Designed miniproteins, single chains, continued (2). Designs and how they scored, part 7

Each design is a single chain, and the fold is of that chain. pLDDT is the mean over its residues in the fold that is shown.

## One batch from the design tools (miniprotein)

Design m4213
Fold by ESMFold2-Fast:
Structure m4213 (fold): chain A 76 residues (1-76)
Amino acid sequence: MEADRRLLEELKRAIEALGAEAEVELLDDGTVVLTVTYGDSRAVITSTASSTTVEAEGDFEAVHRIVGEAQARVAA
């Protein structure tokens, strides 16, 4: 849980550094919702202990690429 929280905070910062907006919501059951906005594109990433779901509006490829680059920066 602590590692997941730190990773998510670093991911949010990396997404913001790439020119996108990121919002994080923590639910009482430990579910994390990350909303990413990049231009006219938006993605909602819902992460639980057992699964991750992604829903996107607009240019999914652009948002997915930004999230992927942010993940690479956090992993490096």
Scores: mean pLDDT 72

Design m4214
Fold by ESMFold2-Fast:
Structure m4214 (fold): chain A 66 residues (1-66)
Amino acid sequence: GPGAEAGGRLGAAAKTAEGAAAGAQIGSFMEHGPEGARRGYEGGLTIAQGLGGRAAGQASMASNSG
């Protein structure tokens, strides 16, 4: 229902933010200066969006299984 969908969306957003932050930190170490941080941020954001989508799908299924 709408509550489970909202919860899944918030969880996906939190995962996206964590992935983006981690990617920025890693990128800043692997490449010189702000370009590395920017590319790491974009990479982490893309990965986190994929993980968030799976988490939202699982939450939706769980809400329909009870």
Scores: mean pLDDT 59

Design m4215
Fold by ESMFold2-Fast:
Structure m4215 (fold): chain A 66 residues (1-66)
Amino acid sequence: SKEEHIERLKKIYDEALKQLTPEQRAELERFYEQALKAIKNAPTDKQAEAIVEAFEAYIRRLKARQ
């Protein structure tokens, strides 16, 4: 469900904040708000899942730049 994808997104976001620099946290916050809105507007669970996966990939890229 969309609620499950939103909950998963929040957990991923909260964990990432503990591992990122202040500048990266600000960037991630903007992307998190966009991802949250995108999930709420996603017409299918598959599209919502893809948004969560894209968010996870973005966090991995941020960590790789540290």
Scores: mean pLDDT 84

Design m4216
Fold by ESMFold2-Fast:
Structure m4216 (fold): chain A 89 residues (1-89)
Amino acid sequence: AAAAGPAGALGARGGELGMKKGFEQGNATAGTAAALAGAGAAAASTLAPARGEETARAARGAALLAEELGDEEGAALGREGAALGAAAA
């Protein structure tokens, strides 16, 4: 029932790692986009805990941004968040 919360947290963590990787590469725009996608996953989980699909979608977005930045760890965390959100739906 509270599975959307952990999914949002994993998405947010993926976004944080993507943000760090983006700034590390000198790409502040891509880093900020990853952070916003992760924050979106967290917000979705808190505002609509029963809407695991929305949390999964936001976490997937964070994973894609982290992958684009070459952050395998952030991408993996975002994918795990997406899977947990989908399972909660």
Scores: mean pLDDT 64

Design m4217
Fold by ESMFold2-Fast:
Structure m4217 (fold): chain A 128 residues (1-128)
Amino acid sequence: SSIVNAAKQAQELGIKAAEKLYQEGKISEEVRQEIESSLKSDVVVIEILEHDGQLTPQQEQLLQELFQAQNDFYQAVLEDNVEAAEKALQKIQDIVEKLKQELGANHPLTKIAEDSLLRAEKLLAALK
């Protein structure tokens, strides 16, 4: 599916970004493993929600925007582009707020977006 493929692409780029910062000594092994595990967990949740037919067209659109913002963020980290990373982080934060408003704080999609924000904040702090 297009949404699962988008989630997997964000996972691949996120793992590469975390590995780069780890190899540069900017994050610990524990932080790297936490980020990689978080990315893998999000893909599993998306696969379950899609399989169960629980994604509305509006939710799929928000997820596509979220994964695009994540791809932009991880690509900026790979390019050492702090300004682009900060812009992408702001977009992730905007999507988190929108999901909280529309679905509530306890919804699985809101939790995926919050996980994305936490990963981005940790990697951006290491990039600066």
Scores: mean pLDDT 89

Design m4218
Fold by ESMFold2-Fast:
Structure m4218 (fold): chain A 68 residues (1-68)
Amino acid sequence: AALEEQARKEELRELDEKVTKATLEAAKKDAEAAYEVSKLRNAMLESQDNPEEAKKYAEQALKLAESL
């Protein structure tokens, strides 16, 4: 349904903002770790046509950033 698609797009937007913030925080601690978080964010953006996969990459990026 159109409402489901819009909800997924909003969820991905919020996840992108969280990943972006996490990438900046990671860069302050470890530049290599920030690069890995950035790669996961790029994978999320490339998976926009599959919201479930995009969400998985966003969660992996946030988990990696939080482990620093």
Scores: mean pLDDT 76

Design m4219
Fold by ESMFold2-Fast:
Structure m4219 (fold): chain A 66 residues (1-66)
Amino acid sequence: DAEKVAQGAKEAVEKGGNATQVSDAFSRAGTGPAALHGGLGSTIAANMGYDPEGAAEFAKRGAEAA
């Protein structure tokens, strides 16, 4: 479900203090292969600075491609 993956990515970025925390949080909220792509996007977003909306969009696109 692309919407759930996107929501999980947004929440992970909002809650995470660093890339590892964001990746871990997203892993708990994710769904299957789509979650892997979304989690990577959220981790990258955290490294570049907080952007929950951007992370959500990237995760949704990844979920739709999976």
Scores: mean pLDDT 58

Design m4220
Fold by ESMFold2-Fast:
Structure m4220 (fold): chain A 76 residues (1-76)
Amino acid sequence: MEEVENLERTAKALERDSQAARDALEKIQKDYEENGIDKEVAEKRIRAYQAGVDTNEDLAKEYREKAEKLREEIEK
């Protein structure tokens, strides 16, 4: 049971990190539209945060699948 909870906590943490990165992307886009930051700087930051989102989403999916399989084993 604790192992399922640990996997779910890890997935939630990764999902939160992905959401924070998405929020940062929205802020970067707004800063660019308001001419607050340079386009090249905005693009560099967008790429960095997007890479983080992609990595965290893949890991979150993996941990969610592990948690689901473990729950199915407990319900047997």
Scores: mean pLDDT 77

Design m4221
Fold by ESMFold2-Fast:
Structure m4221 (fold): chain A 76 residues (1-76)
Amino acid sequence: SIAEKLLEEGKKRVEEVFEKNRGKSPSDILGEMERVILEFYKEMKERNPDLPREQILQIVQEVSDYAHDLVEEYEK
């Protein structure tokens, strides 16, 4: 589905930002990933006007959870 493709795209975007910011503090990495998630949310709304808001918000939440998991594993 489009929602599954968007979720995978969001996860790839946060992974890319995570890798580019390796060596920074966990909080700085998380801040950069949160910025990318916000831009992705905006893009999803603009490019997929027919996609239900609840599905977009669920994708944002799942991508955000994934980003936090990446940072938590990095801290170990």
Scores: mean pLDDT 85

Design m4222
Fold by ESMFold2-Fast:
Structure m4222 (fold): chain A 82 residues (1-82)
Amino acid sequence: SKEDEEAKLNWLVDELKKAFADNNGVMTVDEFVDFLKEKYDLSDEEAAELRAFLEERFAANNGVMTAEEAAEAVLEYLEENS
C-alpha cells in the first residue's frame, strides 16, 4: 500500500541519515550501493543490477543524492522488480 511504501521510505531515510551524517547527509552511487550490499547482504549480481538502475538517476542529480532522494530511488527500483 502507499502507507507501507511511505513507512519503508521513512525508515530507510533515517538509516541513511545516520550512516552518512559524517558525509553531510549526501552520498555517491558507489557509497549508497556499498551501504546496501553490506547492510542487507546483497549478492554481487543484486548489487550490480541495483547500481545500473541507480547510476542514471545519480548522474542526473550531479552524481550525489541526499538520504531522502536515495531512499526514493531504491524504493522505485523495488517497485519495478517486485
Scores: mean pLDDT 79

Design m4223
Fold by ESMFold2-Fast:
Structure m4223 (fold): chain A 63 residues (1-63)
Amino acid sequence: MVDLAVDPSDPEEVALYEEAVERMAREAAAVRDATGDEAAVAEVMERTRRELDERLAAIRAAR
């Protein structure tokens, strides 16, 4: 599964997305403050997005 869009009409998926965005913002800020490296910040954001996609897939598969 290479790309799973969040269903905006599903409140559970929307809530999961909002949590992931908030965590990503916090982690990105922490990495930037610790390293000052925009490439490292981008890597954290991409990893968080992949984890969100995997979590969405797992929720859908567990039905």
Scores: mean pLDDT 75

Design m4224
Fold by ESMFold2-Fast:
Structure m4224 (fold): chain A 87 residues (1-87)
Amino acid sequence: SSAEVLAALRAVLPAELDALARELARRAGSITTLLEALTQVKDSQGRPLGDLAALRQMPARVALALALRTLHPEDWEPVLREALALL
């Protein structure tokens, strides 16, 4: 649900990104949908977000937290905005 996506994003992201987190939760509707969008995005150095095969073996909320925590914090907003464009 959008509420579960928002709670998962709020557990990792700073308050400054809350408006973006709310929009991602609204558009994705599920953590799995957001993760699939994120797997299509690369970081500022052109690298994929973690080991996608390993991420798919985890519970979706754990995979989302790990993917976000492996990014440099400065990459959160641009990566999440690209994911939002794919939703």
Scores: mean pLDDT 79

Design m4225
Fold by ESMFold2-Fast:
Structure m4225 (fold): chain A 95 residues (1-95)
Amino acid sequence: MSEEEKKQVLQELKELLEELQKEDLSEEEKQERLTEFLVDKAKLPEEKAQELADDILKYMQKGADIETILNLVAGQLFPLETEEALELVEEVLSS
């Protein structure tokens, strides 16, 4: 995945997290949307996407902000390029 593609994935994840925080959706609907995004956009295997979606929802339920969630999950989205992913999170959060 290119740097631009990684940035796009992180930007779209930020937008999805903002939407999920604002909308009165069931926990099951939030998990489904997150899992679909992680498979289709982040290109994660379904099993890993489901695990990460569950972790994200737990962080949201505990009151973690979007910045915290993105920083926590960046390494799981891009495990071989975690340092680059964290820099891209800062760029996305500034935009």
Scores: mean pLDDT 81

Design m4226
Fold by ESMFold2-Fast:
Structure m4226 (fold): chain A 88 residues (1-88)
Amino acid sequence: LQKKIEELKEEGLKNSTVELTEEILRLEAELAEKQGQTAVARIYRAILDGRTDVADEDIEKVAELAGVAPEEVRADIREAAAKVEALR
């Protein structure tokens, strides 16, 4: 799964499309689910839907895992969701 995500990201550098970006995010969510990172998976799925209404608990969990402030995670989610919506 990780290898497929990496291959799709490399393909995205050549052919950037909405479908390819959404496929990468979908696989990232699936990988997070397989690794038991439910908070990470929920955030990726929210980004895919163009939503920023993620539970504070999930944001705090991801921030702790990444070693960053929760505000940084919130900013990244808003930016990523906006990019997905802009590509549609």
Scores: mean pLDDT 69

Design m4227
Fold by ESMFold2-Fast:
Structure m4227 (fold): chain A 86 residues (1-86)
Amino acid sequence: SSEINQLEYESSFEDYFEPNLLTAENDEQSPTRNMYELKDDPLNKEVTGRMTSRLSSKSSNGDEKQEQSSYEHRYQYSYLSSLDSS
C-alpha cells in the first residue's frame, strides 16, 4: 500500500511544464504572438503602439520602417472607426 505510481507522477509533471511554458511564452516573452491573437483590449493596443514607436525611434534611418509603423497604426485605427460606427 506504500507503493505509488511513479510513472503517473512523472507524466503529471511533464504535462504541467509543457503547456505552462507555451502559455508563458505567448503571454509575455513573445509580443509578436500576442499581436497574432490580438483581442479588442485597449491596454494591449497601447502597449503595442509604444513598442512600435520605440523600435521606429531606435532606427531613425529607414523610411520603410516608419511606413510599417504607420501602416499598422492606420489598420488598427480603421478597425476602431468601424466599431465606433456601430
Scores: mean pLDDT 45

Design m4228
Fold by ESMFold2-Fast:
Structure m4228 (fold): chain A 117 residues (1-117)
Amino acid sequence: MKKELLRKLSEAIVLHDYEKLKKILTEELGASEEEANELIELLKEGKIKEFLSKLLEILRRHFGIPESEKSLEEEAEEFLKLFQEKFKELSKKYPDKDVTELYIESLEKAIEEFLSK
């Protein structure tokens, strides 16, 4: 698992840096330009469950993780819950930390845990 890649991905998502996100998806995660454009559109529209569903599919494919018996919707819901739990934990542990940084670190940790299960 490449910590640097997960950090860059999490920053691009949280900051809505669409150019950086497209580059990471296509150049580092092996997504097609069509897949990357679809993900960016979902993120722009605030369709977070659909965005997470597609993102987790790309991450699983890139890291060679076998497909879950759970639906993509169920997996996205579980991931969102995991992200919320990580954010709550980090907010309590680091109360003086910048909120944007807490969101980035929470997303990074949620992706790390998803890939390790």
Scores: mean pLDDT 82

Design m4229
Fold by ESMFold2-Fast:
Structure m4229 (fold): chain A 81 residues (1-81)
Amino acid sequence: SRADQLRALLEEGIAGLDRLIAEAERNNLPQELIDEARAVRARFEAMLARLDAGEEVPLSELAALIDEYGRIQARIREALA
């Protein structure tokens, strides 16, 4: 179902953020960047909780969260290079 696809997408995003945060911490990246990544992770968890509660997730809100994920991922990768 669409809900199952969205749940899988959100769970993969959370797993990806956990890996990025762990790598950022191991490489002693700025705390501000780590905190920003944790904030994005919290938003993924919140959206997953809403989906599990049977709530409708607006496409615009999902798109904004995916964009936030892409930006924090790029920033952490650039900081590690």
Scores: mean pLDDT 88

Design m4230
Fold by ESMFold2-Fast:
Order: sequence, then C-alpha cells, then structure tokens
Structure m4230 (fold): chain A 69 residues (1-69)
Amino acid sequence: MDEKILKEILERAREILKPREAEIEALNAQLATTPDPEKQIELGAQLFAIQAEAVNEAIEILKEEREKE
C-alpha cells in the first residue's frame, strides 16, 4: 500500500470521525471503567465498527474524487 494513499484515507477518516469525537470519547471512557469482559468486547466492537465505517466512507470519497479528476 502506498504511504500517500494510506495517509489520505486516515486523514479523511479523521474528518468523518470529528463530529463523532465526543461519542468515541464517551465509549472509550466506558471501556476504561468497565470491569465486565463481555461488555468490554461489546464496547470494543462498537468502537471498531465506527472506525471501520469511517475508513470505508473515506475510501469511497477518495475514489469518487479521483474519478472526477
């Protein structure tokens, strides 16, 4: 994978996640304070899903931008 492409994907994903920053912070705080392993797995999966969705959206945006150029 090209370092430039990876950087662009991560930068766009970060922009997509910016309005969800408070939600992510709240989930991370819950994960840090939750002693229940099952709930930790559920919270971790939720955080991963949010990040994966942002990365996928970033890829599609970059793909569309390059098709228009």
Scores: mean pLDDT 78

Design m4231
Fold by ESMFold2-Fast:
Structure m4231 (fold): chain A 90 residues (1-90)
Amino acid sequence: MAESYFEKGKQAYDDGNYKEAAEWFTKAAELDPDSRLGAEAYLLAGIAYMNAGDKEKARESFRKAAELYRKLFGPDHPYAQLAERLAEKA
């Protein structure tokens, strides 16, 4: 189910429906929150929210992605550092 919502998010993103994409990615992350998929889904939700113009939700999503990547792989992991930088810029 989480993977299915992740796929819907990717399709919506490819179609330029960024708000819808972010909502699907957020649902995917909520269903599988302590996983690699959950971390990636929050990262992509943040990117989608940025493209939709919702900087506040983008920042929140990037912070959640950073926390999960740090928990799973440690603070020096490239994706943890990327998500942290994106949260600071949003």
Scores: mean pLDDT 86

Design m4232
Fold by ESMFold2-Fast:
Structure m4232 (fold): chain A 90 residues (1-90)
Amino acid sequence: SAKQARIRELIDTILNDPDPEKRKEAIEELTRLAREDLEAVLPLLDEIVAALQKAAEEDPSEEVRKAAREALLEIETLEGIELIKRAVGL
């Protein structure tokens, strides 16, 4: 889907863009997509989590590391809520 293609572009930006502002913006857009359309991000969730963990631990920019930590927490929280909803039939 177009959203999944966009998610892959955002992952690539987070890992490879030389501009820390663009990496931060990509993290923020990815987090917004997860909030608005979790179903679009679920198929790529492992790749998203891996990219955010790497950015949180290894990115040379403190602002990017902070954004990645906040995004990782939010996305993992959204995943947890979705798993609970499925388990209780909501």
Scores: mean pLDDT 85

Design m4233
Fold by ESMFold2-Fast:
Structure m4233 (fold): chain A 60 residues (1-60)
Amino acid sequence: GSLEDIAALLRAFADRAADIVRRLAHGDEAEAQEVTRLVAEGRYDEAARLVLRVSERRRP
């Protein structure tokens, strides 16, 4: 599914994580930085979940 695909992408391109996240976040720098931090910590599943939430732009 999309979560596993995003996690795999972040693992494969960890050195490019910031650029990937900025593209997916469409300029939300704060959320892009948080995902980049999770990737740097090796927390790829959590980073992928955050990317999905950002892309869906879910609002309460």
Scores: mean pLDDT 69

Design m4234
Fold by ESMFold2-Fast:
Structure m4234 (fold): chain A 55 residues (1-55)
Amino acid sequence: DPPTPPATEEQIKELRELYEELGVEVGEFDDSKLESSTMEQGIELAKEALEKKKE
């Protein structure tokens, strides 16, 4: 598989916002070690959790 590009600032920001909406405090991310694909998966999981929390 080709190397995954590093996580974008937009992806990191979106994940932090989703975690805040879920009621968890977000620690500092190590941006240099985050991959875009990993952040995208995290964002999708957070969105699903948020949707399940909303009735």
Scores: mean pLDDT 67

Design m4235
Fold by ESMFold2-Fast:
Structure m4235 (fold): chain A 86 residues (1-86)
Amino acid sequence: AVEVTLEPIVYDEATGTWTATLTSSDPRALLVLRFESPSKKVLATRVAPAGARKLTLTVKTPEKDITATGLAILNGEVVAEVTASA
């Protein structure tokens, strides 16, 4: 089974930047990370290059209550999903 881990979201007050890091047990799964506001507006999205086991996403926003969602996709199917909130 594909397992994914999302690290706690980190905020840098000096730059107003949020960072999320996703790791995967299987390099065959495509990794996707997104940040969403409390209203579920997508603030940033990144797709990993093929074969990656780690993906980092950063976004600059004054929004404090954000959610990061990490997905692992294998053969066009979402096989794992994890979330972390600020």
Scores: mean pLDDT 84

Design m4236
Fold by ESMFold2-Fast:
Order: sequence, then structure tokens, then C-alpha cells
Structure m4236 (fold): chain A 69 residues (1-69)
Amino acid sequence: GLTPPESVERIRRALERVRQAGGRNVTVVIGPDGSARVEADFPTPPTPEQLETLREAEREVREAMAGVE
């Protein structure tokens, strides 16, 4: 089914924050157990700020997906 509009907006904003922090090819990956994670390409080494933004985005995506029926 389609993700609810509010969940889509939360996911979109979380991924946009990662892009604004310098992430490229930002995507959501759903694991075999249904867990969501966010992947992005950063220059090596990524900064602590970039890693924190990625971590917060992953948390937001997981919370948004938990509300999907």
C-alpha cells in the first residue's frame, strides 16, 4: 500500500537533512527483518556532524515507518 502522506513528509525531511549535510545517493533500505536504515555516500572520513545527521534521519525514518498500516 501507499505510505501515509505525513510519514512520507517525515521521511523526505529526514533524507533532505542528510543531503544538506553533504550526503549523496541518500536512500532508505529495508532489511529482511523489516528494519529501516538510511544509507548515504559521504567523503571519507565523514564528520561527526554528518554521522549524527545520518543517525537522526534513520531514527525519524524508523519512527515514520512504524506508523504505516
Scores: mean pLDDT 75

Design m4237
Fold by ESMFold2-Fast:
Structure m4237 (fold): chain A 62 residues (1-62)
Amino acid sequence: SAAAEAALAHAERLLQGLLEKAKEQGKKLENAEVRLEGDTVTLRAVVEGEEVEASAPASLFP
């Protein structure tokens, strides 16, 4: 749906913001991705060789 696609796009923008912040702090992000599964948005990235993952309901994104 358009709402789910908008939520995914919003989450991708959020991930890009985190990438920019990490670069400012001298950290490197690799394999950053955002996925929408059902009504949950999951962000996954590798930061300094460590996998980090965060998820939130799509309803939290406009």
Scores: mean pLDDT 70

Design m4238
Fold by ESMFold2-Fast:
Structure m4238 (fold): chain A 86 residues (1-86)
Amino acid sequence: MEELRKEAEKLLEEATKLFQEMVAKVKAGEATAEEAREKTKKVVELVLKAAELYEKAGETELAELLRKRAEDALKLGEELAKKAEE
């Protein structure tokens, strides 16, 4: 169980880093809408994988919270992609 939690934490760290890099690039005008969408897709995948691992570890509430965060990240990523098109 502890090993699953450790793997989930690493995935969340990777997702956070990718999301921060994407936001920074969009703000700098260096990201295309396509890049923003692809990075968002990767972030969502990492968060959902982390949620699955937490669920397997018995952390059901945390898994549900992460699934909600993945949904929010997808929505925010679409807004960032629109901004990158401007």
Scores: mean pLDDT 82

Design m4239
Fold by ESMFold2-Fast:
Structure m4239 (fold): chain A 69 residues (1-69)
Amino acid sequence: SGLDAIRKQIEETPDRKKQLALQAQLQLQQEYDRISRTWGLSLDDIRLPSDKLRQLIQERKKKLEELLK
């Protein structure tokens, strides 16, 4: 997975400054994965163009808001 690739880069990087940058990237990717799971996105959905992915997330958000009413 993308997260495992970033973790491997952190372990293999001797530069502390690059390690910190990769750790920040890992945190952002973990947040993205959390959001993707929360909004019920599939692997195919994740590969959509950014505009379509944004639309799909908004549609899922609207459905969740309807369920909470």
Scores: mean pLDDT 70

Design m4240
Fold by ESMFold2-Fast:
Structure m4240 (fold): chain A 120 residues (1-120)
Amino acid sequence: SVEERAREAYERLLELASKVDPTAPIDRETFRELLDALYRFAEAVEEAGLDSLPKIYLVDAARIAYWAAVRFQGELTPEEQERLRRLADFFSKAAKELDLPDEYKIYFEMASAALRYRAQ
């Protein structure tokens, strides 16, 4: 089902994030894998609906996206810039449309801002 694809995309994203040292810069290959997983997650959730997964799964994705955007310092390809803009729009939409406590909403807003800044 579309919900199963969204869950599988979430699980893949968590698996990749679990292998990254949060205290270290992200290299290009790690960034590319995280960006691909984040993009696939966003597409799957958009197809299934923003309410298709537990809200905490989207919060986890927003935190990972923020981390990837902040920790990767290399140059971006035009395709990577477009994916970052698309992800920023996804998290901005989620922050507006999901009924979230302010403490959770901030993660979506932070992710959206960092992704847009990085895509410049």
Scores: mean pLDDT 86

Design m4241
Fold by ESMFold2-Fast:
Structure m4241 (fold): chain A 57 residues (1-57)
Amino acid sequence: MKIMEAIKKVLEENPGKRVTVEDVAKAAGISVETARKEIERYNKVTGVDFLAAVGPT
């Protein structure tokens, strides 16, 4: 499963709720460390900061 699919699924299932790296990791079935690194990689490749777009903590 690709990390982008996990992010989309979590956002779809939790409209208006804060999404965390832990939520993405759980949805993708990977570790939090791996999820963070993959999100960072996708943000660099796509030019989009998905974690920032969900709002500051």
Scores: mean pLDDT 66

Design m4242
Fold by ESMFold2-Fast:
Structure m4242 (fold): chain A 85 residues (1-85)
Amino acid sequence: MKKVRVTEWMGASNIKYVEIEVEGDMELAERYAKLSYELNEKGEALSAVLVNGEIADTEYMKKTLEILEKKLEEKKQELERKRKE
């Protein structure tokens, strides 16, 4: 089981740490995706990821950021369509 700590940026002076425990790579990816979605809905963003108190593997972090960026872009497009109303 891997313990993942995610730094949650809420504002200029507030940093929130969220820790999740996962097993295997697929569960880790699912946890990342869910967290990214929830943070996006709240207007927050991921700042850093730690696994067992250490910096997460760069490859996994890159993959997670790519997924997060894609989801954020989709949400921005939806908001842009709403503004045209």
Scores: mean pLDDT 53

Design m4243
Fold by ESMFold2-Fast:
Structure m4243 (fold): chain A 58 residues (1-58)
Amino acid sequence: MTEYEKKIKEAYENGEKSVEFGRVSGGQKGQIIDAVNKLGINAEIVLGEGGRVRVVFK
């Protein structure tokens, strides 16, 4: 399990509304998207300034 999978799963199971990752590269963004898909979580990926990626749970 990747570090992104762990953080996303933990936040979702704790009932949080979102998880934010800062300063991610294009490759790391792909890993975050893959983690959400692999976990089967219904979420929106929001891209912010400075390499920020927010996973918003639905």
Scores: mean pLDDT 81

Design m4244
Fold by ESMFold2-Fast:
Structure m4244 (fold): chain A 86 residues (1-86)
Amino acid sequence: SKEVYEAVGKALVEFQRKRKEGVSPIEILEDALKRTENPIAREILEKAIELLKETPDEEMRIMIATVALVDAAIAEAEKKEPERLV
């Protein structure tokens, strides 16, 4: 939907701005997690943060953070719920 594309675009623009300001991918994800209430989006971000701690390559960290932000933005925009809460 248009709302999903707008949410993803906004997240990616913010990620690019923060990186240009010298903020690390892990700090950007930790900040995003603090503002995220959707349980699936939170799980995506938490798993990505743990993976970043184990990832020595900066380019790979950037790619992991990018994918996590996209997936989290989609989950939040679609208001995804764990199947157990239906």
Scores: mean pLDDT 83

Design m4245
Fold by ESMFold2-Fast:
Structure m4245 (fold): chain A 75 residues (1-75)
Amino acid sequence: MIEEIVRKATEYFLEASKKVPKEHVIERLRRDVEWARQSDSPEALAAARVAAEVAKHLGDEELAREAEEVARRIA
């Protein structure tokens, strides 16, 4: 189920953000959002939802909004 995938991936990225610079995590999320813009798959929806949640946690409100827009387009 997509909700379980999003939850586990979000936990993974938040844990990774403790070990690497925040900027590297944000760069990865931006690439995931850009890829998701070009797709309508369940994987793209999951990637956009994960990016929105992690970006909110890291304080990147602009990226969070962009990811939410992509998720709404796919959903």
Scores: mean pLDDT 79

Design m4246
Fold by ESMFold2-Fast:
Structure m4246 (fold): chain A 60 residues (1-60)
Amino acid sequence: SMDELIEEFRRRLLEAVPDIPQSALDNLERHVRDVYETKGEKEAIEEGERMIRQIVRHQA
C-alpha cells in the first residue's frame, strides 16, 4: 500500500541519515504520496528511490 511504501522509505532514510530534519521526511512523504496518486506505484517507487539517493549524496 502507499502508506507501507512511505513508511519503508522513511525508515531507510532515517537509517542512512539518522539526524535528518523532520521537514525532509515530510517532503519525501508528500512527494511520494503525490506521485503514487497521480502516476501509480511504480513511478512512486522510482521517485522515492531517486530522492533518497539525492539526499544521501548531499550528506557525503
Scores: mean pLDDT 83

Design m4247
Fold by ESMFold2-Fast:
Structure m4247 (fold): chain A 69 residues (1-69)
Amino acid sequence: AEELEKRLEEVEARTDAAIASGDVKGLWQAAKEANELALEAYKNGHQELGDRAIEVAKRAVDAAEAALA
């Protein structure tokens, strides 16, 4: 549990940095990692952590799409 939480915090930080810098490639990488974390969290019964990871992935995708529009 702690390991997944730590990884999500790292992905959140990278997502925020990529949003601030307009790093579209970094945003897509963050979205992929957040989705992978969500799947692992759900697989292990950590629904709230999985939901949080999905929110991070959505935020990253939305920011990447906005930057390309």
Scores: mean pLDDT 82

Design m4248
Fold by ESMFold2-Fast:
Structure m4248 (fold): chain A 107 residues (1-107)
Amino acid sequence: MIKVEEIKVKPNPEATKLTDEEYQKLIDEARKLEEEVRKAVQNGDKEKFDELLPKLIEVLSKITAYRLYKEEKIDPSKVEFTVKVTIEENEDGSREVTIAVDVKLKE
């Protein structure tokens, strides 16, 4: 069975003030948080998942806003993004999680 949760996130305007070094630290933090979230889902640790997911969303919000502003030259305030969390439970009881960020321009 597949469960999909869509979380609408506002771009963090403070992310436009990040240095390249701070951005690299956020990338490393996101990777660590994604691994911990995947382990929590695999182990069925709902408390750990509920604790870590908001932290991961905050870090992904900053990363996305920085990339849009610095690399794409797009004002993050003109963009809406959604974090999609997909949890797949197989018949053998194994679980997998996929986290994706979808970015859309506002009118």
Scores: mean pLDDT 76

